Designed miniproteins, single chains, continued (5). Designs and how they scored, part 16

Each design is a single chain, and the fold is of that chain. pLDDT is the mean over its residues in the fold that is shown.

## One batch from the design tools (miniprotein)

Design m16524
Fold by ESMFold2-Fast:
Structure m16524 (fold): chain A 78 residues (1-78)
Amino acid sequence: MSDEEKFFKYMAELIKIGSDLYSQYPNDSTLQAQLQAIQDKLAKDVGAAIDAKDYKKATDLVKAATDQLKALQAQAKA
């Protein structure tokens, strides 16, 4: 599997978990703000990595963001 194919696979996973959090907690303004901040930072950092054609870095950024979303999901369920 190419680095580009890996990137899109992990992006799909990230989008799914983020969408699930938005749909399950629409009235949690703190969680929504945290999700937005993660999304905004990821979009900027991933955009820069893709412009540099560094799909390995882009994939690592997506994995880190996915871990942050999983942590938020665990906190929201507590």
Scores: mean pLDDT 81

Design m16525
Fold by ESMFold2-Fast:
Structure m16525 (fold): chain A 65 residues (1-65)
Amino acid sequence: SMARKQAILEEMKKEAERFGLKVKEVSGDKITVVLSEDSLKSIGGAIRVMGLAFEAGYSVEIVLE
């Protein structure tokens, strides 16, 4: 449901903020997760965010900056 997707998106944003990751673009069924050099220390956080995105039915693209 849309409400469940919204709740998962908010959870993803919280986890991303916690681990210094950026969730940049949400368009329909796609989410872009941005990893910087500093964010490589938080690989576990990135895996968690990706898991939440997949559970919500989103495709995930990872971009390195």
Scores: mean pLDDT 72

Design m16526
Fold by ESMFold2-Fast:
Structure m16526 (fold): chain A 80 residues (1-80)
Amino acid sequence: KEELEELVKKYKEILEKTPEEEKEKLTRELQIELLEEGIKYVKEHMEEIMEETGISKEELEEDIERARKRVEEARKEEEE
């Protein structure tokens, strides 16, 4: 949780320093990176998340799969 909050804060600082014309591309890239880091975090801390939230492993795996599909869709939009 704290690691994700730190990443979000870091990305906000980067966006504030970025020129308006570049913000659109950078925002998409940061959203993809946040999803990828979120997936990694849930995978690495799955047991802790299950204990803290009571969410089942199957539900967490479904959430990871949905997040992966969003990353794939976003990447397809960037590539022709």
Scores: mean pLDDT 71

Design m16527
Fold by ESMFold2-Fast:
Structure m16527 (fold): chain A 79 residues (1-79)
Amino acid sequence: AEEAERREILEAIAEGLKKIEKVDDATVARAVAELEEAIRSGVLDARQLETLREMARIIKEAEGDEEKMKELVAKKVAE
């Protein structure tokens, strides 16, 4: 269950990064791998994990609207 949740969060973030930064697939894959390792090793604290979950939720709510997704992510990061 936790592994599935981790993958869902990472996939949502990867999709958002592609939309916002227009980074290549290799860069996105590397960022996702680093985040997955950080989550697996417990480097992220409870607040950071909650932030990632919230980001995944708002990215999903944006439903592919790049502008809305960008605004929601920026707002969450600013908190």
Scores: mean pLDDT 63

Design m16528
Fold by ESMFold2-Fast:
Structure m16528 (fold): chain A 67 residues (1-67)
Amino acid sequence: TLENLRNMLNPMRVKVSIVEETPGKIVVEARDPETGISAKAEGPTSDIVKLMAEAMGKVAAKEEELL
């Protein structure tokens, strides 16, 4: 079902890590360990929550295109 497909694309499975940090800039990477798909987002450290959501959204979008 479509619900099963969406569960396979569950963003809660995605792991987020900080791959680069400077006083004014942060780079975060989101990766799905099941699919191996990853994406990065960069911006000011104050936007870390937004950047994490952006990176996770990019992973989900890539998985949706491939499945």
Scores: mean pLDDT 72

Design m16529
Fold by ESMFold2-Fast:
Structure m16529 (fold): chain A 100 residues (1-100)
Amino acid sequence: PLSPIERAIRILDATYRFLEAVLPPEVAEEVRKILDEIIQAIRNRDTEGVKKAIEKLVELLKKHNVPEDVISDFLRNLRLALREAGLEEVAEYVKKILES
């Protein structure tokens, strides 16, 4: 019943709710804003837009001293969502961030 893009969005929403529970509300709001940018870029098949939004997201989380394991768990779920949406190039980009 759900399309690949719809399944990807559900993964991202579930991942956000987990992250929201452990973040200050101010940071969670900014993360949601960037996730909405990622979702729109996914819908538009905008590979560069997704990569740029992911870079902004990782920078935001690091700026607010979010633990590396929390960031890694989030990125692993983001990668699963990107693969579900058929954005394999971006999923590989996220893998490289995880291995850095």
Scores: mean pLDDT 85

Design m16530
Fold by ESMFold2-Fast:
Structure m16530 (fold): chain A 85 residues (1-85)
Amino acid sequence: SEAEELLEKAVEEIAEKLYELFKGGGMDTEEGYELLKELARDIAEGKESGKLFPQTPKGLELKKKAKEAGKEAKEIAEKAAKEAA
């Protein structure tokens, strides 16, 4: 469906943003990229993925960056939906 295609596009865009944030931090492995895609899907669907981040200062910073990436993708999706109406 058109809604499924829009969701998959949002997941890919969020995953790319997360990859750019984490590629210098050892997430540039195939396994790391798969984890980022799972996180991107959770963000696109509006789910909280806080369980993936350790409760350390570094983990909290990564969680904040992931939330900001999710907010930006949500704004893009809302704008696209408004333009399609």
Scores: mean pLDDT 58

Design m16531
Fold by ESMFold2-Fast:
Structure m16531 (fold): chain A 71 residues (1-71)
Amino acid sequence: SQDEAQRLGDIALSNHNKTTDYINKMKSYSNNGDLNKAKSYANNAISYSSFNPDTLPKVKSETDNIVNQTQ
């Protein structure tokens, strides 16, 4: 139904927006030298992107450098 498709679309868009916000926060904390918080936001971005298979590989690519820096 139209309403069901709209609700699922809204959830997907919300998850995409949260993923984007977490990546931006990750980059902000990384630039400020707070690598522990950057890694936390990187993990949150990966978690939310797992609800969308189209975005997950891109999010992993963008977070990989931050995760490696906190090793």
Scores: mean pLDDT 73

Design m16532
Fold by ESMFold2-Fast:
Structure m16532 (fold): chain A 59 residues (1-59)
Amino acid sequence: RGDRIKALADEMAALGREFWARERAENPDAHAGRVSGEAQAELLKRTKPLADEMNDLMA
């Protein structure tokens, strides 16, 4: 359990870093710290399956 939870957390962190690196490359304004609700919603959609799996493992 713990190993899987850690792996999921690491994957979510890596996904977030890759997502924002791509956004910064495509939209330089993203590095200024302003982010649209649309960009946040997209990231949440990508991480939701991992979060749901983590919650299931913790139950």
Scores: mean pLDDT 70

Design m16533
Fold by ESMFold2-Fast:
Structure m16533 (fold): chain A 97 residues (1-97)
Amino acid sequence: AAERQRELEETIASLEPKIAELVRKYAEAVENKDVEKAKEYLEEIRKEQLELNPEASEEEKKNIDNGMEAAKETLEAIAEKGEEKVLKEKEEKRRAA
């Protein structure tokens, strides 16, 4: 736990201050299981990254987009797996009664 926290703080410290703030808000939204808020912060991070590098090549922009889409897919999988597991446990409890 402590090692993961340190790694995240070091990553945040290497970012531009505005992006660092958005990354912290994104991490809090993920911890709170607020998938919708987490997706909003990802979109804001993407926007800020593009504004900081307006001369970015099409390849660089595509890499940013691909990274954001992968993060969104991960958030959706976490939400879906959590819901599925809760539904399965509820059904199992009904069968055991």
Scores: mean pLDDT 66

Design m16534
Fold by ESMFold2-Fast:
Structure m16534 (fold): chain A 84 residues (1-84)
Amino acid sequence: MEELEKKAVEHIVEKMRELAKRYPELREKLLEAAELARKAAETGDEETIERLEELLREIAKTPVGLEAVNEILKAAKEFAEKEE
């Protein structure tokens, strides 16, 4: 499962970086979310996971941010479906 978890995190982080390039206004927050996602996967730290969830909720407060978060969730779902 560790290898699958690493691939899932890499896929999500790549999507966040792509979105940061497409949505410059959200770039700083999306890159922070990518860093938190990597750290959460590496350490399993509950505080880091909570910070990531809170940051994604903050990003989703704007229409553009909601679109970005929806694309991240879609990428996570597509990865899960691909592994079935």
Scores: mean pLDDT 76

Design m16535
Fold by ESMFold2-Fast:
Structure m16535 (fold): chain A 84 residues (1-84)
Amino acid sequence: MRTVRIPLSPEEQELFRRAAEGDESAAEQVKRWLEELARRHGVPVPDPDEFLEGVRLLLASGYRVVGLEIDMETGEVSLVVEPE
């Protein structure tokens, strides 16, 4: 499989957390970030609502989101997580 791994900075990790917790401004920034990422890699834009729900569930389960992986064949974006 062709995958691209994108690490998140601590600032980006906090942005994703705030967006998942219902910060509308942070959610808008994440949507813009996903659009720019999709444009840079030539893949479809992920559904931001589905994406943020995934982040919320992982955070609630004691994980932190540390990066993303893009499947270049399908355009699917997956969350990379670590235990807290």
Scores: mean pLDDT 79

Design m16536
Fold by ESMFold2-Fast:
Structure m16536 (fold): chain A 85 residues (1-85)
Amino acid sequence: LSEEEKEFLREVVELARKLVEQGLSLEEIHQHIYDLSQSRNLSFDETILMLTAADTVYRNRDKPFEEQLELVLKRAEQLKKILSS
């Protein structure tokens, strides 16, 4: 991942954490992230990265920020290798 991609994903983790703190369900969080990706005219690949990051944050919502970010970045690295093929 580039530094720009890491910063992008860090922002997504922060957003997903805020939505979890507000008591949104996984379905509601996915809808919010998807709508945001559409409004910003993000690519399919970028949208999948955002949705995957949000899913990771929700499933690890009891973990601290740094641990959630590490999991998101690890999953994004694997996903990027698949998408760039």
Scores: mean pLDDT 82

Design m16537
Fold by ESMFold2-Fast:
Structure m16537 (fold): chain A 70 residues (1-70)
Amino acid sequence: GEERLNDISEAHKLVKAGDYEKMFKESSERAQLAALASAAARGDEKARELLREWGHQDLLDQIEQGKAAL
């Protein structure tokens, strides 16, 4: 059960370090999405652009709606 959370945690660390290439090679697709969504929610434009390119516009819309609620 914890393996999934550890994978997401490692992907998140790589995104914080700016090491997107290593994240894309070593993290699962699920962990990549979770890390990018977290970064996008914090205002990371590169993470938002990647989510748009991958077809996750609905996820971006939800993140922006969450920001509007603040």
Scores: mean pLDDT 73

Design m16538
Fold by ESMFold2-Fast:
Structure m16538 (fold): chain A 69 residues (1-69)
Amino acid sequence: AAAALNAAGVAAFQAEDYESALALFQKAIALNPTNIDAYRNLAGALSKLGKTAEASAIFNKALAIADAA
């Protein structure tokens, strides 16, 4: 389920629907809080929406989870 939501988010991101991608990546994280790819992709979507400070914070969260895994 988390992997399917992440894949749907990537498809939305590629379609430049960054708001839908954001929501899908957040749902993927809710189902699997250690899904590093979902955090990284969430940061990418936030960056595309101009939320660069929030994107940086989420990207750092992805790095912290990767180091803990």
Scores: mean pLDDT 80

Design m16539
Fold by ESMFold2-Fast:
Structure m16539 (fold): chain A 107 residues (1-107)
Amino acid sequence: MLSARQIIDLLLLMNGMQKKVEPKTLKEWAEKILAALDAGEISPEEAVTAAQIMYNISQLLDKKDAIKVLEEVEKLLRAAYEKSTDPRVKELAERLIKLVEEEKKKL
């Protein structure tokens, strides 16, 4: 099983590649990143970056699967927002939360 850091590195590698990831795997990755963020093992900025990439991957998924991934992305973004002291990270997280909420409403 990949560590949270390894998952983030893999997401960064995949971001420009339009690669689909199984929804169950994305959920497991989001949960692992959230746990690492809660433990202070990764930064809020790293968590927001991972969430944005997972949001982009959700756009390649079927509606039913996209909703499930977007729920996990929203949880991660909200946690990163609460834990961040950087105004730029907070602003990005807030904007991405609004995008996720609007996307879920349309689906």
Scores: mean pLDDT 85

Design m16540
Fold by ESMFold2-Fast:
Structure m16540 (fold): chain A 68 residues (1-68)
Amino acid sequence: DLAALFARYDTDGDGVLDAAEVRALLTDEHGVEPGDAVVAAVIRGADRDGDGVIDFAEFEAFVTAAYG
């Protein structure tokens, strides 16, 4: 479930994923640690508000666009 996956990496419980949390998610999902440029590209692709973090709606839209 996307909500459960998001909540697992939202370690601060603030309802958004920062760069460190996105990096941890990508490492666990793909089995390799991504570079900072890859993390920044994922955030840029998902972050529609330009705030440098990903909320749940942006995360769901990104996953659907990338894998659906």
Scores: mean pLDDT 72

Design m16541
Fold by ESMFold2-Fast:
Structure m16541 (fold): chain A 65 residues (1-65)
Amino acid sequence: SLEGTAKVTVTLTGSTNLTVTKGDKVKVTVKGNTITITNLNTGKSATINVDNDTIKNLILSLFEF
């Protein structure tokens, strides 16, 4: 798992809708075809299923680690 900071304000749609605001601290866990993002400021998390590395890398690019 990596801890980072949101570079932009975005709502991510996965197992639930997760809003992160620019500057929020996040924990990101990549496990196989799943990315779990926890907003440490709100305590909310979402799991996103990704079938390709392009989408995975796009999501990871939203955060500074």
Scores: mean pLDDT 78

Design m16542
Fold by ESMFold2-Fast:
Structure m16542 (fold): chain A 84 residues (1-84)
Amino acid sequence: SEKEERLKEEVDKLLAELDAAAQRIKASGVEPPEAEVQRLEEKAKKLLENGREYVLDTTLERVGKVKGASKEEIEAAKKRLLAE
């Protein structure tokens, strides 16, 4: 739970930093290269995806201890969440 909480906090912090950077750019009137903006967005998305995958993996371990959990059903749910 501690690792999960810290990971969520890091993701939220990165998103806040990106929002602050966007505000500074807007205020200065300087437009950064489109490639750099896309790179930051991809980094944020990849970090969020990695965080989500870690949370799902931890849930898989917990649910796997419960005999009623089907790995196939969990894999399907994970795929749906990552696709949407």
Scores: mean pLDDT 59

Design m16543
Fold by ESMFold2-Fast:
Structure m16543 (fold): chain A 95 residues (1-95)
Amino acid sequence: SAAAREKKIKQLIEELKELYEKLAAIDDNIASLRKLGLTLPSYQKAVEQLEKERKEIEKKIAEVEKQLTSMIGPEETQKVLAEIEKEIEEERKKL
């Protein structure tokens, strides 16, 4: 049904937003650890783990973006991505 299709599109958009929010948080954590100076093996291991998590999130983003593009096309998917980027930027300014 049209309602089921709309619900799935909204779920994919929400999943993309959550994934991009997680990616931004990981990038902030990596930046914080790098400011401490990566001289200790424990700090290096923490960054390696965050980089691994970052790559897994990037894979999930690519998968969800592919699904969304198949449903709404590349132009509409790019508009969704632009809106997500704007929302994340606005939320980060409130912190």
Scores: mean pLDDT 84

Design m16544
Fold by ESMFold2-Fast:
Structure m16544 (fold): chain A 81 residues (1-81)
Amino acid sequence: SMEAEIARAMALMAVGIAKILLERGDEEGAVEAVELAARAASTAPEEVREELIREVAEEAERVGREYGAEKTVEKARRIKE
C-alpha cells in the first residue's frame, strides 16, 4: 500500500540520518534519529507494522554496529521488543 511505502521511506530516511550523525560522532543525535525512525515505522498499516518495525530496527542495529555505537545498537534492539 502507499501508506506502507511512505512509512518505510520515512523510517529508512531517518536511519540514513542516524548514519550521517554517527559518521560525525554525534551518537546522541543518532539515538534520536533511530527513535524518529521507529515512530515513522509505527505509522504503517497494522498488517505490515510489526514487520516494518523489525526491518527498520535491524537496519538501525546494523548501522550502529558498523560505527561501534553501543547506545544506538541498544536503542534499535529495544524497538524490536
Scores: mean pLDDT 88

Design m16545
Fold by ESMFold2-Fast:
Structure m16545 (fold): chain A 93 residues (1-93)
Amino acid sequence: SLLEELRRLLAEIEEAEKQPEDRQAALRLTAAKLRIMGLMEDFVLEVIKKLGLNEEEKKKLFEEAAEIHRLLLRDPEAGLAAFEALLKKVEEK
């Protein structure tokens, strides 16, 4: 699932951040962050397509996803909780 993939990537980030002087760990950190961004973009596009969102709803979803993306990188636990809440909200529509 998308939520499990995000947890895996955030765990990779946490482990890489424990080795700040390791060049390989720094590359893995960058790759994991880019992958999270890609997953969030794919999620937003799929939700727009599935729900047939209008222009205002698309803008709000992009803004909410951008905030969750920032939160995932700053506070992974809070970010995952916010993403799970968004998933439940869109599944009920």
Scores: mean pLDDT 83

Design m16546
Fold by ESMFold2-Fast:
Structure m16546 (fold): chain A 92 residues (1-92)
Amino acid sequence: MEEERKEAIKAIEDVIAKYPEAVARLKEAGASEEDFELLEALKEYYELVKKLIEKGLLKEIEEAAKLFEKDRSLEALKEAIEKLKKALEEAE
């Protein structure tokens, strides 16, 4: 793995590690179920991005990011997640 990719993976792992604290903060703030769904989807998205980086599937990450750029909604994030999952399945 190149140093740049290793740094990207570490940054993603740091974000994932903060998920329990983010959940606790949302609970204290009285956040909606939709807010929790968004946070959970973001965690899954980052976990998938990390796996694709490890496999060198950078184009698939860029394609998924474009779905997010288009709408920046929970639905667009879920579409990006499904695209990343499919890319991982096809890369076996």
Scores: mean pLDDT 77

Design m16547
Fold by ESMFold2-Fast:
Structure m16547 (fold): chain A 105 residues (1-105)
Amino acid sequence: SMEDELKRLLIEIGAEIGISRMLFYELEKQGKVKEATEKVLENLRRIRKRVEEAYQKTGDPRLAELVKLIDEAIKRLEENPEDVEVLYESLVEIEEAIKAILDSL
């Protein structure tokens, strides 16, 4: 079903955000905040594309809101590439949004 396909997508994307957060902590520990931000941005752009493709297929407005949230996170990270708090808050916000959609299915 479309709902089962959406659940699988959100679980996969949620896992990718979790991996990005782990990568962030490892690079921050090494003083490589800018490198962490650059790698997270690459991951968010890939995730954004997958969510947009799912939105085009399903028409689910929750996915449109998730795309908007990811776009806002990308913009904040591009404007603040050395800000650990912005990086952390952006990842947490996206992870919480994914969980909220999964809980609503």
Scores: mean pLDDT 87

Design m16548
Fold by ESMFold2-Fast:
Structure m16548 (fold): chain A 88 residues (1-88)
Amino acid sequence: LEREVNEGLALIMAGVGDLLASKKDYETAAEMYERAAELAEGELRGELLAKAGEAYAKAGDLERAREMAERAKEAGREELAREVLEKL
């Protein structure tokens, strides 16, 4: 199904983001998480947006970090959004 395929692709892209973040390539990791979030819905989307926000914050892009945190909150992940905002 389209939803299942999109979720699978989102998880693969998130895995690439995790690998990039482990190498401290936070800007590219954030872009991967943001793109993965576009393919995901609900709780998973919120989690991926929060990861993108954290990665943008670590990269020094505080404006995008705030945008990602706001979107993560809208997707129902208020706790993760708060953690991102606390790092700004």
Scores: mean pLDDT 84

Design m16549
Fold by ESMFold2-Fast:
Structure m16549 (fold): chain A 92 residues (1-92)
Amino acid sequence: MEAEEEKFREEAIRELTEEARRLGFSEEFIEELREAIENRDAEKVSELLGEIAKAQNADEETARLSGKAIAEGTDDELLAARRERALARALA
């Protein structure tokens, strides 16, 4: 439901911004990532998660798909599970 959607978005912002900071990304990048997630800008979140994945030597394509899933927001149980899985992949 909507409260769970908001909680997931807040958790995604926290975990992804912490990871970006740990990887040495700029405060400008971290702020842009937070704003993109808050604004549900799927294209921008995908782009920024691709950069994080590149810094981790992870799969950029998987990270971009994960970013889109995180940003789109949904009350559907399957799409909610997809977003949680996407976040886990982006942070791996």
Scores: mean pLDDT 70

Design m16550
Fold by ESMFold2-Fast:
Structure m16550 (fold): chain A 92 residues (1-92)
Amino acid sequence: TVTVTITLDGNTLTATIPDEVSDEQKAAIIRALQKVPGVKSVTRDGNTITATLDPDADPDEVLDAIVERLRQVPGVLSVSRDGNTITATVDV
């Protein structure tokens, strides 16, 4: 298993996905983020995913929605949130 960390800083969400996570799993995580209400854009550069939140969205609601969407990704074993940080454990 590996850990994926997602951190919110202002309106910018940054996820760093370890190389041990498959390209299929990385794509599934990106799709999960794209389905979250209040996420305006999602871009990928290698192992880094950057998303922009809607300034009018409640960050707490967006982060909780990200937790719920990540739990629906196959191979994600657990997801937890602590403030502005989401931690997901992925089976690799």
Scores: mean pLDDT 80

Design m16551
Fold by ESMFold2-Fast:
Parts: structure tokens; C-alpha cells; sequence
Structure m16551 (fold): chain A 92 residues (1-92)
């Protein structure tokens, strides 16, 4: 499998995760702490932006840039995952 294809798959997974986090948070907005909801939405938007930039870098053939963007998106996605878990605990 090519490195370009691996990076596209990774970025695609990150885009799906960000989209799910945004939709779920918007639907639960009235039941969540306002600050927590805002932080989740901001991180989801950042993950989406970084993943979209990574896909563009792959398309342009800049695999080094794509790798760095995917790594940054993964770090932000880890932070997002922690906040999403916190929101789930507070909704119980």
C-alpha cells in the first residue's frame, strides 16, 4: 500500500471522527455545559481543518507536510476524545 493511500485513510478517519463529534455535541447542546460544548466544537473544527489540509497536501504530492498535519490532527483528536468522554459521563 502506498504512503499516500495510508495518509488519505488516516485523514479520512479523522474527518469522520470530527464530524460525529460536532453533530453529537450540537444535538446535546442544551444538556451539556456551555464551555465544554464550545471546547469540543473548537477542537472538532481544528481536527477537521488539519485533516482537510493533509488530504490537500497528499493530492499535491507533499507527503512530508501531509504526515505532519496528520500527526497534529491525531494529537488534537486525542484531546477531543477526552472531552467527548467527559461529556458522555455528564449526560448520565
Amino acid sequence: MSEALELEVEAGVLLVFAAVAKVSTEKAKDKLDKKLAEEILKLAEEVQRLAEEALEAVREGDLEKARKLVEEAKKKAKELSKLVKESEEKLK
Scores: mean pLDDT 83

Design m16552
Fold by ESMFold2-Fast:
Structure m16552 (fold): chain A 84 residues (1-84)
Amino acid sequence: SEAERKELIAQAKAAAEAAIKGAEYLGEKSGEKELAKKAIEEAKKFEEAFKKYAETGSEEDKKKALEYAAKADKLLAELREKAE
């Protein structure tokens, strides 16, 4: 339904916002500001791609959204390691 799509988009937005805040914090803590920028960029691409998936319902758009999420997660993991 329309309401279900809006809820999924809201959840993706919340996840992206959390990832962005995490990247900003870890980037500041580690000094890896460029790596943090890349993590933020991939999180934003995830939100945009997931919004498209929510609108289209296509497996291709879902795959693209998951690929951006995986890239953001990998960059966040690298930031966490450097912040230790």
Scores: mean pLDDT 87

Design m16553
Fold by ESMFold2-Fast:
Structure m16553 (fold): chain A 83 residues (1-83)
Amino acid sequence: MKRVTPQEFIDKYIEEARYLGEKGLTEFFEKYFWPNYIRFLPEVEQYRALAAFYEAMGKPDEAEKWRQKAEELKEKSDLDIDF
């Protein structure tokens, strides 16, 4: 199926589920967004999805941690990939 960025999915689904608050956003992410889309992405993209999710929940500190992990993994891949 078509590839869509995690941020685009979060923006769309936040509008639908924002009235459910943190619990609703968490359940939506875990039950629908992660298993139907994010789990099929490379690990770097999965970390970016987690960062976007925490940003959407208003937890910028957690979002920054996952964003940093994604960038570190990407930088290491760019340096260590030999093909």
Scores: mean pLDDT 68

Design m16554
Fold by ESMFold2-Fast:
Structure m16554 (fold): chain A 84 residues (1-84)
Amino acid sequence: DEKLLEEAHEKIKEAIKAAKEGDSEKAIELIEEALEIAKKIKDPEHLLELEVDFTMAAMAAFVYGDEEVLKKANEAAQEIAKQL
């Protein structure tokens, strides 16, 4: 799980950077990739960390004015919450 957590975390960080740069398509792709990795994680503490990371991505998208990325990041956080 530790390696999967790190891979998902890096993709979420890249998604935040893409959203900041106005690349909504890339940000959404990275969030979706991170969510697919998160579905393979079994440790609830690691899933909780990713729920926080997706929520931070949603907040960043809100600040940058990217409503599509905001929606996608919030949906990802909710999907992780359902796994807990």
Scores: mean pLDDT 85

Design m16555
Fold by ESMFold2-Fast:
Structure m16555 (fold): chain A 82 residues (1-82)
Amino acid sequence: MEAEIRELTGEILRLAKELYELAKKLPDKKAEAEKVLQQADKLVQEAARLLHAGDYEGAIEKLREAKRLLEEKIEELKEELK
């Protein structure tokens, strides 16, 4: 569980950076990318709250949701660059 939370957090940070870099190349999509980054941040904050309450399974679910949102938006923006 601790290793999984660490891995997911690391992946989320990497994906957030990738989305930010993609948004720089697509100025018209920057607002959409920023909304997804804000949604992912809220999910990470909810996961931290759940961890504090001892709900490790709930925290992992929120982190997985944040990762999915970031991956989906990154894929969309990569298609716009082709």
Scores: mean pLDDT 83

Design m16556
Fold by ESMFold2-Fast:
Structure m16556 (fold): chain A 61 residues (1-61)
Amino acid sequence: KPSEADIWLAFGLIYYALGKKYNSIEAYEKAIELFQKAVDLGHPEAERYLKEAQEELERLK
């Protein structure tokens, strides 16, 4: 049974992929927000993805 945290992680991964493909600051910012929701709900992998998205965003700024 997928948890609510799994759903937020999945949406974050979609926006993260869009951010990578288009070098989109807005897509990375949405991914960070979505990954933060997954972290808040206790997803064990979400903190790693949150960090990766933050690092990619800083690289573009």
Scores: mean pLDDT 84

Design m16557
Fold by ESMFold2-Fast:
Structure m16557 (fold): chain A 107 residues (1-107)
Amino acid sequence: DESLKEVVTGVLRRVLEALEQEDFETALELLDQLRNVYIPMIADEKVKEALEKIVEELKKAVEAFEQGDYETALEHIEKAIEIAKENNLEFLIPELERLKELIESKE
């Protein structure tokens, strides 16, 4: 679904914007919205499961980032990128790489 692709990418961009401002509460709320509103709308069970795993890794990355644990945050972003690659969700990689670059800038 092209519309769902655009929505997921848009939410990840908003997560990046929140994290640039160190607004961790908004970043986590946006990830919860992905999980609870948009991911359940996906008909493809494998895509749904892959996106659920990506959101879980991103939530762990945001929690580590909030605590100043940039190494752990990067590990979780890299896991999310790998899940995207393994599940033909490469359309997410540009936004995930931007999240990685943001965290790397804090080291």
Scores: mean pLDDT 86

